Designed miniproteins, single chains, continued (5). Designs and how they scored, part 86

Each design is a single chain, and the fold is of that chain. pLDDT is the mean over its residues in the fold that is shown.

## One batch from the design tools (miniprotein)

Design m18978
Fold by ESMFold2-Fast:
Structure m18978 (fold): chain A 65 residues (1-65)
Amino acid sequence: DYFQKLIDEINKLIEKHRAEAERERSELEALGQQHDPVTYWTAGNLVVVAREVEAELEIKKILEK
């Protein structure tokens, strides 16, 4: 029961971070169209990776709690 609840919370956290990362990436992509699309595209991809790392660290903290 508690184990399944943890897995569900972790999955919710991953989906939330994914949604936030996509929103931030989309904003950077829009800015890139007016400035430097290659640099902003790269920045957007790095934001997605950073958000995934943050999600993994939060998952680790949940498991340690």
Scores: mean pLDDT 76

Design m18979
Fold by ESMFold2-Fast:
Structure m18979 (fold): chain A 86 residues (1-86)
Amino acid sequence: ALSAEQQAAAAELRARAAALEREKASLEEQYELALERLARFLGLDPDTATKEELIRAVEEKFGKEAAEKLRRDIEELEKLVREAKE
């Protein structure tokens, strides 16, 4: 199926998320690594790039809808990181 392989990848991510529930302290690390990986992918410096710069780079390369989705995904992840902290 057209999305079957992506569905399998999503299942692996869900299994990893279940492991992270046992170690909530690692959720912040996963978020930081995801932002660094995205910055490098976009050709930005991961040490200095802001989330607004990441969103702008996505808009320039992939269009406005992709940038709006990234903004929502970042906001959701930031909320999860805050909720995981005491």
Scores: mean pLDDT 69

Design m18980
Fold by ESMFold2-Fast:
Structure m18980 (fold): chain A 101 residues (1-101)
Amino acid sequence: GPADGEVLRVAVTESPDRLEVTVAVRIKGSDATLVVRAIKEKDENGNVTVTVEAFLVRGWRAEPLELPEVAKRVQSLPDDMTPEEFAKAVAEAAREEARRL
């Protein structure tokens, strides 16, 4: 069977003031995939906002899922992280959550 909390995909999209990371993780004992999207945006004043969205995907259905602890963890990450470091941190948070589901 699939590995517990296996990261299937990490997609990173960069622009000067926006970083979007989407992570897909397979849920153990299920055909479901947990998708976590983290969006980091910087305004003209240098203020950083981090938004976290999550979806539980089964076949063709994507259901919104609230993961407040994952959101809090991702939002608490240092603002000076590289895109690669940020993506790895989001992937680890998603992987740990997938093990709990």
Scores: mean pLDDT 81

Design m18981
Fold by ESMFold2-Fast:
Structure m18981 (fold): chain A 90 residues (1-90)
Amino acid sequence: GGPAFMAASDALPEIMGLIEEGERAYEQGDFATAERLMKMAEERAMHALDLAKRTSELLGEDDAGKNGLSMLEHARRRAFEGYRVAREPR
């Protein structure tokens, strides 16, 4: 895979782990932990997206890189929504 795909591949497991832990904390009523974990996941996803986009701009992008960027953007949105919901639980 291209450099953008490698950056996404390295970051995705950590980001997804944080999202899953945040979702479990939310289900257990630990909204403070859920908020913290989701915020960390979003920040990590945004950083990985910036690196992947910069790498794509400098070195070119393949289909694997496009898929990696799409997965990181999906993870960022999921983390942001989790953070928003955890901060204002219903």
Scores: mean pLDDT 77

Design m18982
Fold by ESMFold2-Fast:
Structure m18982 (fold): chain A 60 residues (1-60)
Amino acid sequence: MDPATFFEKLAEKAPEIADELRAIAQAVKDGASTGEVGARIASLTPEQRAALKAAIDELA
């Protein structure tokens, strides 16, 4: 699965951070590097990162 589609599916599983995940998906579509995507994820709060991890576990 391409990274943009992956983040769009994560947004469906984590509505509390859906806007942040859709922004990352759009950045990937616009050619953002892996480092830029990683920096956006690192800027999330601990609560947002926990929600992201739960969504990833649901997709696995």
Scores: mean pLDDT 78

Design m18983
Fold by ESMFold2-Fast:
Structure m18983 (fold): chain A 81 residues (1-81)
Amino acid sequence: SDQSRQYYQQGLDYRSQGDYDRAIQYFEQTIRIDPNSSFAGSSQRGLGVILDSRGDTQRAQQYFDRHRQIGQQNPDSVGAR
């Protein structure tokens, strides 16, 4: 989790500098090492912001929605007709 926080902060730093390529790398690493953390969720939003800035609004929307809503899978044990 500490490493996840560090990578997320580096992603923010590079994004603020306009170095979107490096920002993307650090946000992807944040998601990779701790996909269930708040930093992973924030990194997915960060990726969305960068993609939207580059005109890829559709992919940006997918990142905003990706794992932001963790719905519990509800495998119905019995489905009634």
Scores: mean pLDDT 71

Design m18984
Fold by ESMFold2-Fast:
Structure m18984 (fold): chain A 96 residues (1-96)
Amino acid sequence: MEELKEKLIEAIKKRDIETAIELAREIFEKDPEFAESLKEAGIKTVETFQEVVRTVIELGNEEEIEKFIEAIKEKDGKKIREIYLDIAVRQLEEAV
């Protein structure tokens, strides 16, 4: 499980979306502690977690990427949700 988290972190640092979303699926399926944390934060499915990861890599700034990496290390689903929502709100505000 630690090896999967480290691979995901490296993919995120490189902004490698394709690798990161596949690793996100594996982590959600194989790490029940992380999956429970994500589900408690409202990230209920593999597909939703993959979209969160994609959004953060695609649209996140360097500060948000660093916070996201830390949240993954800590398996903090609530922090992952907060980072995703901050990015989503910024995109909405820029569209208005």
Scores: mean pLDDT 84

Design m18985
Fold by ESMFold2-Fast:
Formats: structure tokens, C-alpha cells, sequence
Structure m18985 (fold): chain A 69 residues (1-69)
């Protein structure tokens, strides 16, 4: 569900803020698997893209958009 996706996105945000990129990636993948909203899914995909490219600031911005979606 989109609510479950939000909870995983919140866990990913905490992991990112703590510099735990492996835990952040795991939780973003789980969020994407739970998400059904196109807008939320797009934000989660962008967050994963930025995380994999090492752009922590843009990854955090995208995670916040997924939580708000």
C-alpha cells in the first residue's frame, strides 16, 4: 500500500541522514514494491537513482517527495 511505502521511505530517510546507504537502498526498494501511486513511485525511482549516483541531497529531496505524495 502507499501508506506502507511511506513508512519504508521514512526509514530510508533516517538511514540516509545517518549515512547508512545500504539500509537506505533496501528500504527504498521495499517502498517501491509497496507503492501503487504513480507519483509516489516516480519519486522513489528518482531517490534510488540519486542514491546510486552518490547524490545524498537530491536523494533526500526525492524521498521527502515520496513521503508527501
Amino acid sequence: SDEEARKYAEKAKQALENGDFDTAKENLVKALQASTSPEQRAALIRALHYLLNGDKEKALEAVDRAIEA
Scores: mean pLDDT 86

Design m18986
Fold by ESMFold2-Fast:
Structure m18986 (fold): chain A 106 residues (1-106)
Amino acid sequence: SAEAIRAQRLADLRTEKAGVEAMMDELNIPEDMKNRILSLFDQAIANIDNPEKLEEILDEIVEEFNELLRYLDQRNVDVRDRIRFGMHLMAATGTLLVAIQATKKL
């Protein structure tokens, strides 16, 4: 059902948010940067039924993810940890793209 698909998209976004939050905590990311990224996930969750706003939020998330990766590079964070985190960020981006595509079909 459409309701079940919507519930699954929300669950997927919450799972990705939790994964990104846990990794930011593990890597001691500054609270201001962490809060900006988590706020964008909350905005995506709130706007799950609005594909135009989801696309705008996705662009902002990608920009913040690029800033986060630059921050980790400047701090000489281990390459393995940067790769693991980059994979989590790519998974979150993929989940948002799927949510946008699913919403456009409704």
Scores: mean pLDDT 82

Design m18987
Fold by ESMFold2-Fast:
Structure m18987 (fold): chain A 94 residues (1-94)
Amino acid sequence: SNSLIHKYSPELGEKLRSKFPQIEEAARKAGVSDDTIDALRRLVESLRSGLQLSRLYHDALKGTQSSNPEVRTLGQKVLEVLNENNVPSSSSGA
């Protein structure tokens, strides 16, 4: 019953890719290694299913709970982009 919480859409995938430069910028500012940033970029570029999207969301959530500022920054930015496309709370005024 906890399955199918998130669904993948081309729109969401494209938004995440479009926002990636901002994620990269924030990650670099936090001291994230280029290797980690590149791995995330490849993951985002290869994202094609709701299952992978849900795993990315869970990983990002876990990242925001990390004691490492580098991991927290990445997780926060990824969640921000994912939530921007699907805001369940009332906010028609952007």
Scores: mean pLDDT 67

Design m18988
Fold by ESMFold2-Fast:
Structure m18988 (fold): chain A 68 residues (1-68)
Amino acid sequence: SPEEELDKLIEEFVKEVKAAKSTQELIRIVNKALDRLEELAKKYGLDFQEVVDRFNKALADVLNERAA
């Protein structure tokens, strides 16, 4: 399902971000995530912006848990 693939993408993204040692590496990680979100949108017939919004919401939830 798109939710399961989004959860996997978020887990991989967070892991890669934690391992990143430079801003340049972070930019590459973000670009890779965007490419995967585009693939997911095409696979499930979803709008790219809708998939990005869903990713951002889930990511914000993870980040807010750490900020609280």
Scores: mean pLDDT 78

Design m18989
Fold by ESMFold2-Fast:
Structure m18989 (fold): chain A 62 residues (1-62)
Amino acid sequence: VEEEIKRLMERLNQDPNDVDAALELADAFERAGKPGIAKAIYEGVLRRDPDNERARERLARL
């Protein structure tokens, strides 16, 4: 999980507008037992794309 998180963070550092990478990163933090960080990332996605159903659905579970 840590290796996955690092890879996704590097991907987002290269392309901050990669919504898919942001959602995957939040999913990875949720699996790592860090729901607070995952929540912050989903909220960040929703600030940029308020209609993102995946982010809204995942936030509702946290």
Scores: mean pLDDT 79

Design m18990
Fold by ESMFold2-Fast:
Structure m18990 (fold): chain A 74 residues (1-74)
Amino acid sequence: SELVQAAAEAFRAGAEMAARLAEATGNPAFGELAEELRAAADELAANPDTTEEEVLERARELDARLQAALAAVE
């Protein structure tokens, strides 16, 4: 559960970073990613029984979206 909470905090930090990237670049893809990261953090905080495997799977999905947003810059 502590690991799940740490992951939720990491996702919130990622959301803040994505929001700053959205403001800096003007690219809405980073804004969308920020909302998804916040939603993921809230889901983790609400579900203490979330497994490490589920956390890693969600992190991989969000990483793929981050890569897509970065590729869309410019």
Scores: mean pLDDT 79

Design m18991
Fold by ESMFold2-Fast:
Structure m18991 (fold): chain A 87 residues (1-87)
Amino acid sequence: SELEESLSEEERELLLEFGRLAAELRREIAREGMSPEKREKLEEAFRLAQEGVNTKDKSKLEEALKLLEEVGAPEELKEVVRKLIEL
């Protein structure tokens, strides 16, 4: 098993909420569609957010937020990333 840094309860709760909102957004994309370029940026944002939490790297969370803003992601999803940055 990879050694993950221990997550705080607050980080764990925010990461679970992020996963829930990401799954919801993926369902909407499946219904309504999204350009390949925007989809690639969105998937990269999801990877960066997860890595940023697991490695406690705020720079990755900031990059994730920028990509979410570029693709016009829901405000609720961006707000979770902002809360993770503020921890």
Scores: mean pLDDT 81

Design m18992
Fold by ESMFold2-Fast:
Structure m18992 (fold): chain A 89 residues (1-89)
Amino acid sequence: FKVTITGADGSTQTVELAVGESKDVTVDGIPVRVELIDTGEPGVYKVKIYNKATGALLDEGTFTLEPGGSDSKTFTVAGKQVTVTVEKL
């Protein structure tokens, strides 16, 4: 899976995640951990974003993905609106 996070400032971070994997990125100067979770429903996945320093959950969203498709949600990260796009490879 490819996860792209676009900050309110227009900055873009892209990470490739396997199901159950997490990676650290910086979004609008804020260090975060991004995790991809399988919900057990076919084509339905969850993304969680945590504050890297504290481990606190900042926001989460549920994505419905067809093979080769993408879905986008708006997340709130430390009071900033960011766009999270998930693409199924």
Scores: mean pLDDT 77

Design m18993
Fold by ESMFold2-Fast:
Structure m18993 (fold): chain A 83 residues (1-83)
Amino acid sequence: KKELLHEAAVYETAGNLWLIAARVAEEMGDLDTAIEAYRNAVELYEKALELAKKAGASPDYIKQIEENLERARKELEELEAKK
């Protein structure tokens, strides 16, 4: 369904933007902002993954979202351990 694929892409794009924001905040030493941004990225990627799977998206696209989600989760866990 094209609508679900478009929604998945919107959530993935939003997740990517929050991931970039999280990396910038982390580089600047703002751990609180970085943690919040990674949490937002995780939530958005989880929604994108749900919609992509429901839409029957390509395995490659699903894998891309899964890899970004896993990376965001790992970074979040590492930063939370520093607090």
Scores: mean pLDDT 86

Design m18994
Fold by ESMFold2-Fast:
Structure m18994 (fold): chain A 60 residues (1-60)
Amino acid sequence: DVYDYLQQAQRRLRQGDRDGARRYLDRAVDRFRQNRDSLSVSQYVSVQLQIIGVQVDLSL
């Protein structure tokens, strides 16, 4: 699910695999869009912040 893909993206970033991190981030975003209406407000905010964090790290 979204959390698994985000965990994989963060792991790839720690390994220096920016391409792998980007692929998992893209999967997380797609899953987030599919499941957004099923998420609580707290889950929505948490996932959105994690996505932004990975995006920022990939920009640096």
Scores: mean pLDDT 81

Design m18995
Fold by ESMFold2-Fast:
Structure m18995 (fold): chain A 89 residues (1-89)
Amino acid sequence: SRRERLERLLEEIREIYAKVLNLTKRKVEVTEEQLREWAERLLEEIDEFEENYEKALEENPEYREEIERAKEALPELRRLAEEILRLVE
């Protein structure tokens, strides 16, 4: 069912969150409306992060490993967010 698929996607996101601390500071809600809002905001944050990636590394050298790990996770997070948006239409 759609509900079961959303829960599986949320579990995948939680797994990625465990690896990417910088993108996990926000609480992930479980309702369809909240998941849509979260996914939309995540896509916006991904775009902003990619746009400011070099500046982030220059200004935060002590967090370089976390920032690089976050960048590596972005394609999968983008895919999951887009899939959530498709399911919660």
Scores: mean pLDDT 68

Design m18996
Fold by ESMFold2-Fast:
Structure m18996 (fold): chain A 64 residues (1-64)
Amino acid sequence: SEVQRLGQLAAEAAARGDYARAGDHLLSAAEAVLRDDSLPPEVRQSQANALRREAQRRYALAGL
């Protein structure tokens, strides 16, 4: 899925120390979750919020 692909890109970016790019990929994954009509709205919001919190942690590691 697009969410899984973006999550893998975020993990790869973080592994090489590119935390700003990892955060960007996690925000894109959150947007992809919100567009997934196969998930209930409350599940989409919960998962998107979790991804946004993880993006904020990655940005903090980048000094942002």
Scores: mean pLDDT 89

Design m18997
Fold by ESMFold2-Fast:
Structure m18997 (fold): chain A 84 residues (1-84)
Amino acid sequence: MGEELKEKIKKEGSKAAELAAEYAKKTLSEEVAKEVKEYNTKLTEKLVKEAEEAEKKGDEEKLKIVEEGLKVIEEDVEELEKLL
């Protein structure tokens, strides 16, 4: 289960970073696009590490918290898709 969660975080996080950068580039600037992409990439990396640690420990409570973090990324993707 933790491995699948890690894959979902990587996939959704990458999509969020790409969509956010595209939207920012078209509507704001290249500078904002770079900042937005870096921010989303950093969040994705942190959640991946948390998921990996929780999976190694068998910590289902922590995995649930990481799943909430994934929902935040999924909401970002949904909002960005509405704006594009």
Scores: mean pLDDT 78

Design m18998
Fold by ESMFold2-Fast:
Structure m18998 (fold): chain A 83 residues (1-83)
Amino acid sequence: SQSDIQQAIDYIQRAIDELQRNSDNPDAQQAIQLLQQAIQQIQQGNIDQAIQLIRQAIDLARRAGVDDAVRYAHRALQYLRRS
């Protein structure tokens, strides 16, 4: 649903915010770029591409040690899979 998509975007933006607080880490910076691309893919209706980008961002956020971003990105995936 459109509501589930909006919740997913909200959680991605929260993940980006947490990663930006760790912006000195190159893995965190790359995760931010992938999550921004995921939002663009969602807005274009390319949900499967967005899911792949979010999964890559989760791996990078985990390497960067930004646990809050990992948690928010997983919630975004749950909402996208429901949509």
Scores: mean pLDDT 90

Design m18999
Fold by ESMFold2-Fast:
Structure m18999 (fold): chain A 78 residues (1-78)
Amino acid sequence: MKIEDADDETLRKAVKEMIEELIKEQGDKEAVLKKLLEEAKKNYKKALENKNKSAERFASIVIELVAGRAELDKVKAE
């Protein structure tokens, strides 16, 4: 599946399944979510610098699903 070809519902489902699998493999939900949030914030900033809209969209969905919309809005304001 290509990011640019997927609707928001399809991307959210894929990200949610990825998060659930990582939690299952590592067994520590808090550590997995914290690591995913830190990586997604870094990836969001890099996507903005590189003008990569697909990567920006993917990172935004990860931030929103892990930390909620308020955290995403805060990241976008920086």
Scores: mean pLDDT 76

Design m19000
Fold by ESMFold2-Fast:
Formats: sequence, C-alpha cells, structure tokens
Structure m19000 (fold): chain A 62 residues (1-62)
Amino acid sequence: MESADVLRQQGDQALQQGNTQLAQQLYDKARQIQDLSDQAGDAFLAGDRDRGLALYAQAQAL
C-alpha cells in the first residue's frame, strides 16, 4: 500500500530527473488517496463507520 506522502516523494524525485509525466501520475495518485482518506475521516467523525471503512478501503486499493 502506497501512502500519499511516499507517492509525493517519488513524484518529487521524478521531477528532479526530468520525468514530468511520471511525476504528474504520482502526484495525481497521492491527491486521490488523500481526498479519499479525508472523506473517510469525515465519515468516521459523523458516526458513519460503514462509509468511512468503504472510503478507506478505496484509498488503500490505489
């Protein structure tokens, strides 16, 4: 499972090496994981555990 932070670090390395296409893909994936994780957190805070777990599972699948 990739964390958003790990993917951002990999994207930064790709940019430093001039691989802008790979960097964009890694940043986009990191953004998707963070967005899903934030939504899962909001669902847990609202007491919707089933929705929170489903969103978290989607983030882990990326």
Scores: mean pLDDT 81

Design m19001
Fold by ESMFold2-Fast:
Structure m19001 (fold): chain A 68 residues (1-68)
Amino acid sequence: AEAAAGARGDAAMRTVLAKADEVIKQNPEELKKAGTMENIGKKIGELRKQGKSNLDIAAYAVAATRAG
């Protein structure tokens, strides 16, 4: 059970990282402007309000953290 849960987590993480790389490539200037934790948190709040999935929010958070 733990091994299966870990494999599922790894697959989800790879998907998040792949989406994060795409977000960085598509929005490098916007991510540079989001270089503070406060700005990142504000954008995450906006994405949640827009009904974005947890996966999309996680991808943005990873992308913004890497770019900042």
Scores: mean pLDDT 69

Design m19002
Fold by ESMFold2-Fast:
Structure m19002 (fold): chain A 68 residues (1-68)
Amino acid sequence: ASKEAKELGEEGREEAIRLGKEGLSVDEIKEILGKKYAPKLEKLSADDADEATKGIIEGLNEAEEIRK
């Protein structure tokens, strides 16, 4: 994966965790991140988009754990 894909995934992961700590639901975080990151993901190759998406999903999973 490219450095851009890894950076984008890490950024999305950190943002998801922050929003989770603020008390937002996973569905709300998904909507916010989807709107913010979808245009950026569309500019990436399929492999790079998959790598960035993995980081974002890890952030969403951590946000869910914060609520448990």
Scores: mean pLDDT 80

Design m19003
Fold by ESMFold2-Fast:
Structure m19003 (fold): chain A 69 residues (1-69)
Amino acid sequence: SKEEAIEALEKALEVLESTDDEVIHRAALHEALKVAKEFPEVVELLKKALQSKDKEERIRLVREALKKL
């Protein structure tokens, strides 16, 4: 659901802001992808976040994905 996707993206954002750990970032982004799979624009932004190695870019992309919901 949209509400579950928002919650998952907000959790991913919290994780990205709280740590620099690549494994933890990727796990959070993959979890958000699973929950948000029905929203194509959100999926594409999360895929871009997974391809990025920059924490600030990942945060920006997750925030952009939240605006699409």
Scores: mean pLDDT 86

Design m19004
Fold by ESMFold2-Fast:
Structure m19004 (fold): chain A 83 residues (1-83)
Amino acid sequence: SKLLEELEKLVQEIAELYAQIAPKLTPEQLARAQQLLQELSTQLGKAVQEGKLSDEKVTEELIKKLEEVKAKLEAIEAEAKAA
């Protein structure tokens, strides 16, 4: 599925972005980043456990959530670079 390939790519991009920025973050920024990843991990884990990744609508909703998390992590990175 092209949607599953997009989801996998976004997961990898988020993981790499977090790894790159985490050492540069303040404790407060790190806590916000970790909260975003924990919420994402919970939603992805639930979809996997319920076997819902074969449902295109569920996968599209997860992709949207991944894009939102990536944007928020990029915002935290911008805050860290400005300091």
Scores: mean pLDDT 85

Design m19005
Fold by ESMFold2-Fast:
Structure m19005 (fold): chain A 84 residues (1-84)
Amino acid sequence: SLLAQAQALIQRALQYIRQGRFDDARALLRQALRIARDLIRQGDYVSAYTIARTVLEMARELGDEELIEQAERLIAEAERKLAE
């Protein structure tokens, strides 16, 4: 599933962060956000929200403003859809 693929990317990104491989971690988090966007397009707002929230937490730890902004936008979109 797309959710499982995004979760696997996040787990590998977490390992890269632990190893100080921050650019590799950022690349995987960007891939996870692309999957979250695909989940929104498919109507799976709950999974998209879950992935985007996890990426936001990690992006804040990394101090990556672009990733923070991208994750926050996806969270806001998923929340708007879930509020129907």
Scores: mean pLDDT 91

Design m19006
Fold by ESMFold2-Fast:
Structure m19006 (fold): chain A 77 residues (1-77)
Amino acid sequence: MKESIEKANELVKKIYDMYKQGKIDIETMERMMKLVAEIFMLDVGIATEKDPAKKAELEAQRKKLEAELAKMIKEAE
């Protein structure tokens, strides 16, 4: 949980800095911010889930969204 909060805060700051630098438009910033929020909610779900099978599915979804966000950030840099 603490690591997820710290990572989300770092990503939010990075995305906003990219917007301020003109590297992304406001629509792209909003899309990236939505991905950060979705990843954070999956981290909460993973931390609270007691069923190993459901936890594995949430972890798979998290990896997919994290890869999508990382790709968007790399393409904008």
Scores: mean pLDDT 82

Design m19007
Fold by ESMFold2-Fast:
Parts: sequence; structure tokens; C-alpha cells
Structure m19007 (fold): chain A 90 residues (1-90)
Amino acid sequence: MAEKLKKKAEEILKEVASEEERKEVEELAEKYKKETLEKLETVPIHSLLAAAALLVAAAEFSKSLGDNKAAIEDAARALGIAEALLEHEK
């Protein structure tokens, strides 16, 4: 599941983020990945998966409305969560 969420988040970011925004997106995703790794000690994995799925859905909705800034924020957070979950699995 986390791998599919990562791919969905990456697809959204590819469509809504400009070349100039890619560095900021990378930094934002890395920030949320670190935050999620810290939360893995206290938050159940299924709750983090649900959060990532909801953020992907929110990003797709924001993109459909032309709100690329909201889509970038939600998709980058979903990407960070998914990457943290994949890293935790080894």
C-alpha cells in the first residue's frame, strides 16, 4: 500500500510542481519523512497509511480545483509519510 501511495503522490507532484519548485518539494517531503519516522514510535502504522491516503485524495481534489499550492503541500506530506513507512519496513 505505501508504495502505491508514494507513486500517486509523485505523479501529482510531477504534474503540479514546476522545475523551480522541485527543490522546495524535495525539502518538504524530506521534512515530513523525518517527522513521520519520529511518530512511528507512538502512532500505529495503519493510522499513518490512512493519513497518507487521505492526503493523496486531498491533493488530487486541490489539483482538480487548480489549487496547485495546496496540492503540492498535501502530496509532499503524503510522499514523506509513504517513504518513512517504506524505510521502516527495511
Scores: mean pLDDT 82

Design m19008
Fold by ESMFold2-Fast:
Structure m19008 (fold): chain A 64 residues (1-64)
Amino acid sequence: SARERLLARAEEAEREGRRAAEAGDYQKAVDHYLLAIILYEELGELARAARVRAEGQEVGKKMR
């Protein structure tokens, strides 16, 4: 379904964000997390969106 494809895209963006953060590429991590948040919110997955937002805020603290 369209919902399943959108959820898969959101989960991929979340994974790419985490991979970028682990690699120290904080800008790339933030960009991927922002995409995941938008997609999760569109899906009504508010708990997942809130979790990714919190992860993005922690990454943001490491940027200058």
Scores: mean pLDDT 88

Design m19009
Fold by ESMFold2-Fast:
Structure m19009 (fold): chain A 60 residues (1-60)
Amino acid sequence: SKEAAAKAGREAAEAGEPAAAGAVAYDLSQNGDGDLEWARKAAGARTAEEALEYLEKAAS
């Protein structure tokens, strides 16, 4: 689930939808998957590029 969610978040961020990437990061944090610190940063990202970078770190 973590890898699939991270992939969906990456695709959303690359499509210019940081809000969708933030929602994926929040879901990862709620399920205890990934790095919570980076997931929270991704959820607060203002740009698609910023969201993608944080989401990738959260999914690592």
Scores: mean pLDDT 63

Design m19010
Fold by ESMFold2-Fast:
Structure m19010 (fold): chain A 58 residues (1-58)
Amino acid sequence: LDEELEKLEEQKKELETQLAQNAASSPAERRALVDQLRALTEKIRQLKEEKEELEKKE
């Protein structure tokens, strides 16, 4: 779980860098990057909630 969180945090950082550098060549590509960033943020949140549940069972 922690390894997956680290990987998702790294992917989020990469997408943020791409958005900051305006690497998207079209509005559609930029929207895709924003949507991916939102999806990663939501997945990270879900995994953090799972971690809390696991801590309750420890």
Scores: mean pLDDT 74

Design m19011
Fold by ESMFold2-Fast:
Structure m19011 (fold): chain A 73 residues (1-73)
Amino acid sequence: MEEEGKKLIDELVEAIENGDYEKAFELTQKLKNYPKEVQEEAIKRLLKLAADAMEKNDLGRFSAAYHAAQLLK
């Protein structure tokens, strides 16, 4: 996996965890330009983040993570 891609995924997850959904959207758009392997890893991490947020009744983080994962398909 590209090291830059991994860093971008980490920044995306951190943006969602911090409630910075505008930054999360911008980072998701950047990830669309990366190889499919990087996008698939991002989707996997985002879906895990969405599941964790749903378990905690955090609808904002759930929606942001789930929507970002859908945009990367």
Scores: mean pLDDT 82

Design m19012
Fold by ESMFold2-Fast:
Structure m19012 (fold): chain A 105 residues (1-105)
Amino acid sequence: KYEELLKLIEELIETLEALIAAKEAGDLLAEIGQTLRIIGLLFDIERLLKEIKDEKVKKLAKEIMKLAKDLVKDILTDSASVSELKEKLKKIKEKAKELKKLVES
């Protein structure tokens, strides 16, 4: 369960990086494709969290999901610069490192 969660979070981060790169390049088709992939990953993480009983793990994963949703919303509404999106991604990566340490106990 925890290995699956870490893998999904890693895939989410890679997909968010690709989404920011697509926006920076003005590649609308890639931006749409990466956004749909993120939605699927968020749905998979949410389903997996129903099976996880560790409240600290759940809390961190939910915080990561919320930050990812906010980042996607900023891209879709054109509400943030690429620099601001990269800063938000850095915060997501920091939370993911915290989650990995907690899981690897």
Scores: mean pLDDT 86

Design m19013
Fold by ESMFold2-Fast:
Structure m19013 (fold): chain A 106 residues (1-106)
Amino acid sequence: KVTVEAPRTLFDAATGTASSEPQDLEVKHDATIEVTVTVDAGADGFRSERTTLEAKATPSGKVTVEAEAPLVDGKKNGITVTAVLRGHPDVEEPVQAVTATATVES
């Protein structure tokens, strides 16, 4: 089980500065979070799973995405989790993405 927390960093493009404090992820409309979990156990196997989760509109908040990793038993597994927040198709919102990596022995 791998948990990805997706804080939003406010970035001022005019000054090129980021907020010193991470901002919570803002969900303006009901949206989907696309989660891709990749497990690399070398010669013993490669696994990839994609899951879509619903995110309800909230003024601000941290989004924690939990994804099960299909671990290869008895091996050192390299895990990559990518979570992408997508808005409504008719609403132009920037895509927010978080990538986390871990190494886990099963």
Scores: mean pLDDT 51

